Designed miniproteins, single chains, continued (3). Designs and how they scored, part 92

Each design is a single chain, and the fold is of that chain. pLDDT is the mean over its residues in the fold that is shown.

## One batch from the design tools (miniprotein)

Design m11387
Fold by ESMFold2-Fast:
Formats: structure tokens, sequence, C-alpha cells
Structure m11387 (fold): chain A 56 residues (1-56)
């Protein structure tokens, strides 16, 4: 499900390796296209993946 996919991404972002991850890498972890991932992530978290990676 998209909820499980986003959870996997959030778990990856809690690791030291998160600093090396791009939005494309997160979409791949989620098993989604970049467009699908950005939409699902914003719907579930309220922020864009780019905003989260920027630490804002």
Amino acid sequence: SKEEAVLKVLEALMTPEARQLTVDDLAEIAGMSKEEFEKAFRELTGVTPEELLAGV
C-alpha cells in the first residue's frame, strides 16, 4: 500500500545514509514513480520529500 511504502521511506530517512538519498532514491525505495511518490508522501505527511530532505 502507499502507506507502507511511505513508512519504508521514513524508516530509511532515520538512518545515517539518509544524507546521501535523493528524491529519486526515495521513490525507488517506495516502489513508485517520482510523481506518484511525491503525491503520496505529501498526502500522508503534509510536506514534500524535497522539504523533508532540506530539513525544513
Scores: mean pLDDT 79

Design m11389
Fold by ESMFold2-Fast:
Structure m11389 (fold): chain A 65 residues (1-65)
Amino acid sequence: SKGELASEIAKITGLSKSTVSRIISKYELSEKQTRLLLNAVKMKAFEGEKIGKETLEELASLLRP
C-alpha cells in the first residue's frame, strides 16, 4: 500500500511519515510511482547522498503524472 511505501521512505530519509505522505499527495503519485520513489531513495542512500525534504520533492516531481 502507499502507506507502507511512505513508512519505508520515511525510515530511509529520516523524515516524518506525515511529511512523506504530504509530498506523495502533493505530486499525486500512484502506488506504482510511489514504489519508484522508494527505489530512487534507496539508490541515492546507497550512494551516500543526503535525502532531505527538498531532494525528496525533486524526485517526486519527476515522477508526477
Scores: mean pLDDT 82

Design m11390
Fold by ESMFold2-Fast:
Structure m11390 (fold): chain A 60 residues (1-60)
Amino acid sequence: MEEVERLIALLEEAAERGDVEEALAFARMALGIAKATGAPQEEIDRLEALIERLEARLAA
Protein backbone atom coordinates (compact mmCIF):
# COMPACT_ATOMS: atom_id res chain seq x y z
CA MET A 1 0.00 0.00 0.00
CA GLU A 2 1.30 3.46 -0.97
CA GLU A 3 0.10 4.92 2.34
CA VAL A 4 2.23 2.43 4.31
CA GLU A 5 5.35 3.12 2.22
CA ARG A 6 4.86 6.89 2.72
CA LEU A 7 4.49 6.47 6.49
CA ILE A 8 7.66 4.32 6.59
CA ALA A 9 9.53 7.10 4.73
CA LEU A 10 8.26 9.68 7.26
CA LEU A 11 9.22 7.32 10.10
CA GLU A 12 12.81 7.02 8.78
CA GLU A 13 13.05 10.81 8.36
CA ALA A 14 11.86 11.41 11.94
CA ALA A 15 14.26 8.76 13.30
CA GLU A 16 17.21 10.37 11.46
CA ARG A 17 16.20 13.72 12.97
CA GLY A 18 16.30 12.08 16.42
CA ASP A 19 12.53 12.41 16.90
CA VAL A 20 11.94 8.83 18.07
CA GLU A 21 8.45 9.65 19.45
CA GLU A 22 7.30 10.96 16.04
CA ALA A 23 8.90 7.98 14.27
CA LEU A 24 7.02 5.62 16.64
CA ALA A 25 3.73 7.42 15.91
CA PHE A 26 4.22 6.97 12.15
CA ALA A 27 5.19 3.30 12.66
CA ARG A 28 2.00 2.65 14.67
CA MET A 29 -0.13 4.34 12.00
CA ALA A 30 1.52 2.24 9.27
CA LEU A 31 0.86 -0.98 11.24
CA GLY A 32 -2.80 -0.03 11.72
CA ILE A 33 -3.28 0.62 8.00
CA ALA A 34 -1.41 -2.59 7.05
CA LYS A 35 -3.68 -4.68 9.30
CA ALA A 36 -6.84 -2.89 8.10
CA THR A 37 -5.98 -3.38 4.39
CA GLY A 38 -4.90 -7.04 4.71
CA ALA A 39 -1.20 -6.47 3.99
CA PRO A 40 1.07 -9.56 3.78
CA GLN A 41 2.13 -11.05 7.12
CA GLU A 42 5.78 -10.31 6.23
CA GLU A 43 5.00 -6.57 6.07
CA ILE A 44 3.08 -6.68 9.38
CA ASP A 45 5.98 -8.56 11.02
CA ARG A 46 8.46 -5.95 9.74
CA LEU A 47 6.38 -3.08 11.11
CA GLU A 48 5.99 -4.81 14.49
CA ALA A 49 9.78 -5.32 14.62
CA LEU A 50 10.34 -1.63 13.78
CA ILE A 51 7.94 -0.55 16.55
CA GLU A 52 9.75 -2.82 19.06
CA ARG A 53 13.13 -1.32 18.08
CA LEU A 54 11.80 2.25 18.31
CA GLU A 55 10.20 1.56 21.72
CA ALA A 56 13.53 0.15 22.96
CA ARG A 57 15.34 3.27 21.68
CA LEU A 58 12.81 5.59 23.35
CA ALA A 59 13.16 3.70 26.68
CA ALA A 60 16.95 4.12 26.65
Scores: mean pLDDT 80

Design m11391
Fold by ESMFold2-Fast:
Structure m11391 (fold): chain A 54 residues (1-54)
Amino acid sequence: LEEEIEKLEKERKELMERIQAAVDAGNTDAQAQLAQEKVRIDKRLEELRKKLEE
C-alpha cells in the first residue's frame, strides 16, 4: 500500500510538471488530457489512503 502510494505520488508530480509545461506552451489539448489523467491518479490515491487508515 505505502509503496503504491509513493509510486502514484511520483507519477502525480511528473504529471503536474507536464501540465505546467502545457500551460506555459498554451497547449489546451494537452492540458485537457493531462488534467483528466490527474483526476484518475488523485482518485486512486484517495482510495489507497483510505485503505491505509484501516
Scores: mean pLDDT 79

Design m11392
Fold by ESMFold2-Fast:
Structure m11392 (fold): chain A 59 residues (1-59)
Amino acid sequence: SLQKAEEYYKKGLEAMEKGDYKTAAIYFAKSHQYYADSGDFEKAEESAKLFLEARKKAE
């Protein structure tokens, strides 16, 4: 659902702010899935980009 996509997206941003990049990546991956399933491809791509950024910072 779109509501779940928004919730996970916000949790991902909170995790990024705290430097918890592994948790951020998990939340952005979930956000990407829910946005894609809802047909919001623009937000799905944004979430995928943030997922890759978080993964890079976690390594």
Scores: mean pLDDT 87

Design m11393
Fold by ESMFold2-Fast:
Structure m11393 (fold): chain A 70 residues (1-70)
Amino acid sequence: DPQRVIDAIERDLGVTVPQAQRDAIINSQSVQDFNQRFGAMMDALGLDDAQRAQAGRILGRMYGDVAKAF
């Protein structure tokens, strides 16, 4: 579930994902589209290297659930 990935990132990194990036990720049409939109969100958030690594680990843990949503 793409929404759960965003919620995990907000909780674990202590950041707020802007509504535009949240809506873009939730409305993803495929795993490839999700990956592209997730990358754009990471760029928009201005995360440091440690935060980007943590977000990648969150996505990695939840990737099977994301893939099953499509």
Scores: mean pLDDT 77

Design m11394
Fold by ESMFold2-Fast:
Structure m11394 (fold): chain A 61 residues (1-61)
Amino acid sequence: MVDMEAIREALRRGVEAVDAGDREAARRAFQEVLQALGSDEADLPDEDVERLGRIYDFVTA
């Protein structure tokens, strides 16, 4: 079962880290989101997908 509260908290931390320029914190938050999602079954709203993509772009730049 996917915990949407845990995903939202990790996404929020990731966005905060991106805004602060903290690459280590952003990378950690990204990993937390992936762990909470599981591989196959998570339905994310478009807004949360956009946040995840923003974190990903920042940590891979």
Scores: mean pLDDT 75

Design m11395
Fold by ESMFold2-Fast:
Structure m11395 (fold): chain A 64 residues (1-64)
Amino acid sequence: DAARAGRAAAGAAELLAKLGLASEEQARIHYEKGRDATSFEEAARAVAEATGASLAQALQAVRS
């Protein structure tokens, strides 16, 4: 399971990098365009859905 743990960590880091950097910028665009996102969390959820990522994975990656 060490290999799985390492792979999961790498996957989480990759997802976090995209969500942390890209999602913030894209969340701002979505926020300004629709004004439907009041907080970064709401915006991040919208970006995750648009990207195809699971909400659970996005939330887990942010917490991790």
Scores: mean pLDDT 49

Design m11397
Fold by ESMFold2-Fast:
Structure m11397 (fold): chain A 56 residues (1-56)
Amino acid sequence: SAADALAAQGEEAIRAGDYDRAADLYDQAAALETDPKRKRELVAKSVAARLLSIAQ
């Protein structure tokens, strides 16, 4: 799905250390996701990526 593609790009951004980009990609993935559990997981990943950006 488009949400899965965006989440995969977010994971690549995490590996590259681009935490702000990862957070934006996970937010976009969450917006497209219709499964409430998967949506919450993507939101949690976005929040975690934002925190990693600050800790960098």
Scores: mean pLDDT 86

Design m11398
Fold by ESMFold2-Fast:
Structure m11398 (fold): chain A 65 residues (1-65)
Amino acid sequence: PNPRLTDEELKELLKNLIKEKLKKGEITEEQAEKLLKHLDDTLIPLDKENAEILQEIVKELMEKL
């Protein structure tokens, strides 16, 4: 994995991957909305289930780098 992505670059890549997963039906619209909202404002906490989904998406992104 590439450890040198900026927080802004990581955020944009995560948003794109979330949108792609939504288009493929791999996540629900509600899950995508909560994840995108959290990425736009990290002060908005994720529940445990959505936090685990985000961690899995981050892992997938990092494995592709």
Scores: mean pLDDT 76

Design m11399
Fold by ESMFold2-Fast:
Parts: sequence; C-alpha cells; structure tokens
Structure m11399 (fold): chain A 56 residues (1-56)
Amino acid sequence: MEARKEIQELLFEGQRAYNEGKFDEATKLYEQALRKAKEAGDPVSEYAAKRMLEKI
C-alpha cells in the first residue's frame, strides 16, 4: 500500500478544497490525511494535516 503517496494526495485535495471555500470538504480530507499519517508513522504529514485543520 502506497500510504505516503495517498497521504500527500489527501493533503493536496484538502488544500484545493480549502482554496475553493469548501471548508467542510477540506476538513474531511485533512482528517483522513491525519489518520493515515498516524497509521504510517509520518510525523511531517501529521503535522501538516493538523496545521491545516487549525486554519479551518
């Protein structure tokens, strides 16, 4: 399973949703990225997802 690529895609999609004003959609995408980052042991992506969730 390509967990890191999947996490990066979720972060990118979340940022796009945020830029489009779709905050509910962005929240869901960042929450999914955060969960997958924790499962994969990726602290960089976990921090990125948390930071974006704080802005919503």
Scores: mean pLDDT 80

Design m11400
Fold by ESMFold2-Fast:
Structure m11400 (fold): chain A 61 residues (1-61)
Amino acid sequence: MPSPLEQANALAVEFSRLRDVDPERAREILAELERLAAQLTGAERTYARWLVDELRRAFEA
């Protein structure tokens, strides 16, 4: 099983690949990453939340 951080990074890679090609799927990936972040604690949660914010800013720009 991949760790939560491996899952978060995999979702970020998929988001980057789909952001300009399939915006609907990119939004689904952001929602999945947000749900993953909510299940984490400590430094892992901080990283996942930061990642969500970064990807959302890139998507909305």
Scores: mean pLDDT 79

Design m11401
Fold by ESMFold2-Fast:
Structure m11401 (fold): chain A 93 residues (1-93)
Amino acid sequence: SELLERAEELLEEAERLLAEGRAALAAGDLEKARELYERAIELAEEALRLAMEAMRELGEDDREGILRAIALALRAIGLILDAEANLAKVDAL
């Protein structure tokens, strides 16, 4: 599924940006940290959208495809929540 492959690529990019954002925050670069966290959220939200779209296109008998879509959706939700928590921390400073 191209949708699931694209969702996975977006999540890998979002995870990289989240890690870079944490490094920027640790260095005291609040502006860079904010930009990186906001971008990570955008990519994770797009990945969630693609995973949900893929799930709608999969047949009920494609258990492996459905489980992969669910796993990617949960991973995306986790990244969004983590990045939002880090944004809230930046905004509190």
Scores: mean pLDDT 88

Design m11402
Fold by ESMFold2-Fast:
Structure m11402 (fold): chain A 92 residues (1-92)
Amino acid sequence: MAEEILKDPKASEEAKALAKMAIEAAKDPSKRNQALALAYLAGALYLMGKLEEAKKYAEEALKLWPENPGARELLALILESLGKYEEAEKAR
């Protein structure tokens, strides 16, 4: 998925930068770095407007590392973009 974003001509440079960070983080098999990889991937998908996919990966990142404040805030932003304001407040 992250490698596909790097090859997508519609992806912004910011989305591609997050996809590169996801690939680098995924090289470390620790739960924290796997969570970081999923969070960066969710961020890239969010910037591309793929909100349902972004939500899925942000939720998986929090499943691996529930205390990650960056992933929690990203999930809240995704939920707000989907119009799910009550769920967004709970994610923070």
Scores: mean pLDDT 81

Design m11403
Fold by ESMFold2-Fast:
Structure m11403 (fold): chain A 70 residues (1-70)
Amino acid sequence: MSKEEKLAEAERLVAQGDEAFRAGNLDEAIELYEKALRLYEEVLGKYHPKVLEVEIKIGLAYIKKGVSKL
């Protein structure tokens, strides 16, 4: 898989994760985001804004899972 193919796959996984997050399927969203994170980190490196963006999305999904009362 080329760098371009890996980036396209990562973007697709983030979009799927965002849909799962919106639907309340937080475990699925986390799994999809973690797959995207691995691809972005491999291509762009650990400190790229895209990697940080996905890490934030994972963190928000875990927070939402932990919040049972607002």
Scores: mean pLDDT 82

Design m11404
Fold by ESMFold2-Fast:
Structure m11404 (fold): chain A 73 residues (1-73)
Amino acid sequence: ALSEEEKRRRAAVALAALGPERGAILREGLKAGLSQREIAERLGLSQATVSRWVRGLIAASGAADRAELARLL
């Protein structure tokens, strides 16, 4: 089982791979509870791209779901 600290570390590494600007916008949107549509509008990307990124962050971090991912960020 992964500790919360290890999950946070993995989430941070995966988020950093998106770049500082995109990573910051995605982090802010997830923590604020914004929809994929709202995050996509802020990033200038499609909802499908944001959905893939969120799923990738969940997988990389070991979070159970989007809500846990938002708490880890």
Scores: mean pLDDT 86

Design m11405
Fold by ESMFold2-Fast:
Structure m11405 (fold): chain A 85 residues (1-85)
Amino acid sequence: ADRVVRANRLTVAELGRIVREMIEEGKSFKEIKGGTPRKISDEELDQLAAEGRAVIEKAKAEGKIRYTEGTDANGVPVVNDLELV
């Protein structure tokens, strides 16, 4: 499993995008991690969070990912202790 320290500071929306790209585009987490972060609008972030939560819950139910949720200083849901199987 690729343990990525930065993954433990991802927003839920970013994790959802990563899991979708892994499943739909066949990319590894390492390939996605190497991407340049882009600015996301609040509307796009909310949409990605909603879509990402559905994909995350399925992956958690299948035992493919393990993580804990927290919130950052701005109240945004963030991913802690992420492990990919």
Scores: mean pLDDT 58

Design m11406
Fold by ESMFold2-Fast:
Structure m11406 (fold): chain A 81 residues (1-81)
Amino acid sequence: SDLDEFKALVVKIVRYVEEEDFEGAEKVIEEAIEKYKDHPEIVKLLEEMREVILDESLSREEKETRLHRLLEQVGAEVEAL
């Protein structure tokens, strides 16, 4: 299901961020953008997540806080499909 695939994607992103593998996290987000390309609201949130990951001015803890918030928003949009 889309919800199960989204949950697996969330687990991958969280794991890469915890390991400070921001390149790995970015790749997962890029794959998600391609998958949800017909849903502009979801794409916008995924692009915001990518910007957070690539923002060198943010600490790991600040990135985790912002990404957690954005992941909750993406999850709500995916459930609405």
Scores: mean pLDDT 78

Design m11407
Fold by ESMFold2-Fast:
Structure m11407 (fold): chain A 104 residues (1-104)
Amino acid sequence: REETRERIIEAAKKLSDEKGILAVTTGEIAKEAGVSVGTVYRHFPSLEALKNEVLEEQKKRREELIKLLKEDPNISYAELAKKLGLSVSSVRQLVKYLKEKGLI
């Protein structure tokens, strides 16, 4: 049960990172996760519930990144990627997003 739920969340996160959460559909998430649309709805009562889970995880990652940068302003993107469980490319995009929003 947990493994399928986690695959759905990871698929939604990947698609959200690529084109923004508002552009993501249940069908695209199902295809990316390798499950049926019905399987997605078995784990999440609505697309809104799934989006909320993704946004909460993204918020937690943003807060951790900001904390790490405040503790060590000279920290490398490679070390940030390791600590956050992300790729260096994802860290670079997240840092750019946070700078554009004035959060760092």
Scores: mean pLDDT 78

Design m11408
Fold by ESMFold2-Fast:
Structure m11408 (fold): chain A 63 residues (1-63)
Amino acid sequence: SNLDAETEVALLEMQASVYEKAGDYEKALETYRRALEFARKHGLPEDTIKRLEERIEEVEKKL
């Protein structure tokens, strides 16, 4: 079911947020990209995919 995939993406987003707060933008970017790949492979809602893409773009601007 998509519930487990949605939970995994949420956990990856939380982990990436911790890296961002620590100033570790490279690890944050890697973690968001893993979340995006996971979301795409498991067919998560387009809103989730777009949110992750926007977060990746925002973090890339800090590198």
Scores: mean pLDDT 86

Design m11409
Fold by ESMFold2-Fast:
Structure m11409 (fold): chain A 62 residues (1-62)
Amino acid sequence: SLREEILRLIGEILRLIGEQFDLELRYKRGEISEEEYEKRMKELEERIKELLEKIKELEEKM
């Protein structure tokens, strides 16, 4: 169902948000460079944006 697909996408977004928190902690601990932190954060933000757009498209079909 469309609702099950939306819930799956929400689950993926929550996982990516968790990855953002882990990345921020690693940066604050000095385990990664500022350049690598900014690059990886941007990649995660873009993935989240893509998933949000997919949810929007599925909501328009409901």
Scores: mean pLDDT 85

Design m11410
Fold by ESMFold2-Fast:
Order: C-alpha cells, then structure tokens, then sequence
Structure m11410 (fold): chain A 73 residues (1-73)
C-alpha cells in the first residue's frame, strides 16, 4: 500500500465514523450534510491523487456517500 493509498483509507475510515455518529443522532438533515461533506473531501483527495488505485477508491467511496445522502434526504 502506498502512502497515498493509506491516506485515502484513513480518510474513508474517518468519514465513515463521522457518518455513523450522525446516523445515531437521528437527525436526517445532519446525516445528509455529513455524508455530502465527506463525499466532497474524498473527491478533493481523488483530484490530488497521483496513484490510480487511490484515486479510484476515493471516488468510489465519494459516490457511495453521495448516493446515501440522496437516500436520506
């Protein structure tokens, strides 16, 4: 695993934890916001990624989080 891949995995783990905390709150508006913000951060990481595998992983997770936000909103 490259340092870039590791950074993406750490960010994904952190964003999943933030989303889980928002989910427990029961506030759907807050959850949707947290999911959209997480997707934006992962897309920014993907734009800066030079490693194709890191880029693909970040983009895939960003798309998943956006889809989840749409479902919750």
Amino acid sequence: MSEEELRVEIEIAMERMRAAVAKVSGDREELARALREAAERLRRLAEEATDPEARERALAEAERLEAEAEEVE
Scores: mean pLDDT 80

Design m11411
Fold by ESMFold2-Fast:
Structure m11411 (fold): chain A 66 residues (1-66)
Amino acid sequence: KAENALEMGRLFDRLGKYDLAIAAYRSAIKLDPKNAEAYRHLAEVYRKQGKLDEAEKWEKKADEIE
């Protein structure tokens, strides 16, 4: 479920496993495309990787969802 994928994403992010965190957050978005929290977490992981353009893209998507 989206909730479990979101939780796994947070765990991988906490462990510094950014590729796995990205995969988990993308899975959460696929299961629940209106989950703004997953988009924000995905943007934050991209920021931690220095991928600012990618981070801004996902942040804007989060802002469009309520």
Scores: mean pLDDT 83

Design m11412
Fold by ESMFold2-Fast:
Structure m11412 (fold): chain A 58 residues (1-58)
Amino acid sequence: TLNAITAAALAAANATLQTASLASAIAAAKAVIAALAIANNLSTASVQAAIAAVETAL
């Protein structure tokens, strides 16, 4: 689900923030969203919403 994908991406971003920059954290979140989008056949709109949600939460 979109919520589960957003949660996984945010967890990856928060882990990256412990040792790296905000830019690296956002990159990690985008990588997780990209991988899970392929696995879950997400629409472009859902991918954009997940990225926006992570960027807002950081």
Scores: mean pLDDT 76

Design m11413
Fold by ESMFold2-Fast:
Structure m11413 (fold): chain A 60 residues (1-60)
Amino acid sequence: SEADAMAAAFRQALLARGVPEAEADRMAEQFRAAVLAAEALPPEQRDAAIEAAARAIVAA
């Protein structure tokens, strides 16, 4: 699914930045859940919600 692909890409980006594998796995799963949740939003809000989720996960 698109959510799986986006989560996999997010995980690879985290690993490339030196995030430990176990933490990258956890963060990628949180991001996947956020992408799935964004599907319930109006189309015009989805990209902003996904970007906000990625920033929040990285900042935590």
Scores: mean pLDDT 84

Design m11414
Fold by ESMFold2-Fast:
Order: C-alpha cells, then structure tokens, then sequence
Structure m11414 (fold): chain A 61 residues (1-61)
C-alpha cells in the first residue's frame, strides 16, 4: 500500500471527525486498511486523486 501526503492528511481528518470508526480496543492499522479498501475502488492498493476527493467528502459529512 502506498499513501501520498494528501491521503495521510485525509485519513487523519477522518480519524478526528469519525473517532467511532477507530475504537480504543481496535487495531488502528486494521481500521485504516478497512477504510482504504472501501475507497480504493480500483483495488491497486493506492488512492487516486478522485478516491482521495471521495474520502474528503465523506469526512466533511
């Protein structure tokens, strides 16, 4: 999996806005992987700019 700075920033904002997706007894790496897989629509293990935009829209909801 390859993360750009934009993807890392979007994931950090997701964790801040949606802490319920990262419960204290869960593995944060496992939770992040699950979120990435749901937004990685082409399954190549990286987030394209379009997928990052979709993640940012979800965070802002």
Amino acid sequence: MELTGEAVEALARLAERHAELFPPDADPGEALREVLESFDTDGDGTLSPAEIAALEAFVDA
Scores: mean pLDDT 67

Design m11415
Fold by ESMFold2-Fast:
Structure m11415 (fold): chain A 101 residues (1-101)
Amino acid sequence: MKEKKLKALEMAITVLDATIATLEGKVDPALQAKLAEYAELLEKDPELKELVEELLEETSKKLEENADALAANDEKVKEEMKKYLEEEKKKLEEEIEKLKK
């Protein structure tokens, strides 16, 4: 299997989980610790960083486009963004299954 791509998918899913938790007003210390660990790994592996950035490119753009509404605590935009993130997470999980066979 493609170990580096699988790792990038796992990292991307964790970022989406942390983003969803943040939108729900939840602080998850385990997710925050995992993100800190991943940040250190990505600094040491430029190829892995590029793969994670590619997987999250559309999500990052969507969050940036909605930044003002999210800052204003717009419940409708928050709910729509959560649904989008959950759908993106599902797509990444499906990709993992395809790689694992």
Scores: mean pLDDT 80

Design m11416
Fold by ESMFold2-Fast:
Structure m11416 (fold): chain A 114 residues (1-114)
Amino acid sequence: SVTLTESGGGTVPTGGSVTLSIKISGVDMSKYPVNWLLQKPGQPKEFVGAVGPDGTVLLAPFAQGRFTLSVDFSNSTAYLHISNAQPEDSGIYYGSLGPGGGGLSGEGIELTVV
């Protein structure tokens, strides 16, 4: 079976930095895209960015310049790094492993920017 172990999050000050991580076990993640979604209170999940199996990164406009996505295939971990955190970055972050059509998703990582 495939498991997703989420880490990071918590409370960060405005202008600070934080790294969210998802460790994926039981599958070769180099074969699948990793997608990151953000859910704000009372709102649907919105796209943040994705890393393809070839290392291609796609970021939503609000994430450009402040968000960095990476994958460490040697430890099977995907990372989302936020620099210069803003209050609008607050919410629950979800990582999902493709293929598309609703691949495996974690339980969510809560981030509060104050």
Scores: mean pLDDT 81

Design m11417
Fold by ESMFold2-Fast:
Structure m11417 (fold): chain A 102 residues (1-102)
Amino acid sequence: SAAALAAEKEEIKRLTQKAARAIDEGDDEKAIEYIEKIRELALASKDLEVRKLAVGALIALRRYAREQGREEVAEEAERKLRELIEAFPELRAYADELLAAE
């Protein structure tokens, strides 16, 4: 349903915000937990736009973690992004476009 789709998108945005806050607070374990939940939601979703939103979130979190010197968090975000693209190869072109913009 449209309501379920909106709820999935909102949850990815919420998890992304929580992950960024955990990075700011130096809580690498919590940041990785939220990154894993973003991947799990994207894998469970049947909607391409939800999967694209998760790709964008993981790329943004990887960049932010690197800027904050949280290398383990950045590595996990990259790993989860790679796993998501391997599961859904159609996301590769979108991910490549976003990575080229960094």
Scores: mean pLDDT 89

Design m11419
Fold by ESMFold2-Fast:
Structure m11419 (fold): chain A 54 residues (1-54)
Amino acid sequence: MEDELYKQRYEEEKKRINELFEKAKKMSVDEAGKLAYEYLQERLRERRREGIAA
């Protein structure tokens, strides 16, 4: 059951990561790093709420 949700989320996440990467190209390296860190933190919190990564 979770495998199908994981595949769907993976594809959607990959597309979102590409979008964030394009945004990061317009920022400084430090700002891009902070953006990536905040994204990862939000992803971890989402997975904890969904019970996927806790």
Scores: mean pLDDT 70

Design m11420
Fold by ESMFold2-Fast:
Structure m11420 (fold): chain A 70 residues (1-70)
Amino acid sequence: SEEIKRLEKALESYRTDQANLERLIADLQARGDTSPLAQIVLNLAQAGLEATRYFIEEIEKKLEELRKKS
C-alpha cells in the first residue's frame, strides 16, 4: 500500500527529528547556560520534541489501523 509506505517514511523522518531534538536538549542542558536566550531556545526545543512525539503516536496509530484492514 502506497499510503502505508508514505506513513512509514513520515514515521522514519519524525523519529530522526526526535533523536536530533533529544540530543539538542541534552547538549543545551549540559552547557548550564541560564541566559534568557538559552532558556527560550531550550523551551522551543522541548515544545518541538512534544509535537514530534505527538506526530509519531498519531502515525503509529494510523499504521496499526491500516495494517489491521489488510
Scores: mean pLDDT 87

Design m11421
Fold by ESMFold2-Fast:
Structure m11421 (fold): chain A 109 residues (1-109)
Amino acid sequence: AEELRDRVIAAAEEVRKLLEEMLKNGITPEQLARLSEAVSRFIAEVARAIQEGALPVPEDEALEFVREISKLVRELREAFAQGDTEKAKEIARKLLEVVDRFLERLRAA
């Protein structure tokens, strides 16, 4: 249980780190690819933790975070593809806020 929770936290921290790097150093196609891979890993770790009953938050809340994160990553990629760098940065900040809220919920539970 604790090991699976720690894996979810580690995956969320990696997403957070990549978002902070993108906001500091600029958004590139390479950074977006790395973010997409990190988010996919995060979703897989959340699914595993839910399957094993190891997540210290309700399943429906965890799935809502997964849905919101997935939506924001899609919107971020779309904004970047359109060349709207200011909108992409705004979405990246919103995504970081959602990831921070999820980490706070996991640590407080």
Scores: mean pLDDT 86

Design m11422
Fold by ESMFold2-Fast:
Structure m11422 (fold): chain A 59 residues (1-59)
Amino acid sequence: GPVAVATAPVPKTSEDELELHEGERVEILEEVDENYWRVRSLATGEEGLVPKSYLKIVE
C-alpha cells in the first residue's frame, strides 16, 4: 500500500494500536474506518491501528 510518515509521536492505548515515533515510516494496509488505518511499521514489521491524523502519505 502507500507509505506514510508519523508527523508526531503516536501513543499505544490499546492492544490493537501501534506505537510510532515521530518520523517513523509505515505501509498503509487498509482503511478500517474514517479515523483509523491499519498499518505496518517499516522499521519493526509490527502491524496495528493508527489514527489518520498522525500520518502523512509520502508515496
Scores: mean pLDDT 84

Design m11423
Fold by ESMFold2-Fast:
Structure m11423 (fold): chain A 90 residues (1-90)
Amino acid sequence: LKAQLEKLKTVLEQYLKIIEKNKEISEALARGILNTIEQAIELVSKIDKKKGEELRKLQEEFKRYVKNKDIEGMRETVGRIIELLKEVLS
């Protein structure tokens, strides 16, 4: 479980670097990020229900920013998800 969360955190950190270098992201990249967040929610919800709920709220925020093509909102939300995963892994 911890190893899977560490891997998902690393994948999200790689996505964040891609978002930071670009003014917009493709629909394929957005789907990849959403799929990674969904996997993180499933794993976190098994060990901490409150943090799982917080991740789900962040996933909904990310979906909204994708729909509005708000890259700054996407960056901020992915960053917050990474920080939450760090707390779960501490």
Scores: mean pLDDT 84

Design m11424
Fold by ESMFold2-Fast:
Parts: C-alpha cells; sequence; structure tokens
Structure m11424 (fold): chain A 63 residues (1-63)
C-alpha cells in the first residue's frame, strides 16, 4: 500500500508542473482505485497498470 504522504507529495509535485512524478501519481491512484486524470501520459497509465498491486482494501475504497 502507498502512504498518504507519498500520494500527497506526488500529487503536489504534479500540480506544480513536475511531470517526472506522473508515473508515481498514476501508480498511487491505481493503488487507491481512483480514476486516472486525462492529463496523464499513456506511458504513465501503462506503468500504473503494469506495476499496481491489487489490494482488497483498494477494491472497497474504489467501490
Amino acid sequence: MITPEQYREALARYEAGDRSVEKELALYLKHLGKPLPRDLSPEAIRYARKNAKYDPKLAEEAG
């Protein structure tokens, strides 16, 4: 599972224009079961799909 601190850090950097965290943000959103922003690159989306671990709690929070 990701930590809330890691998620907030990646989100803050992404919103500040730091696209280098795009893959990390996509991965964290996938871990949380949240929809990926349209602004994410296809590479970041594929990275998240490939590397996101399934977590039963993630399924509960997503649904």
Scores: mean pLDDT 70

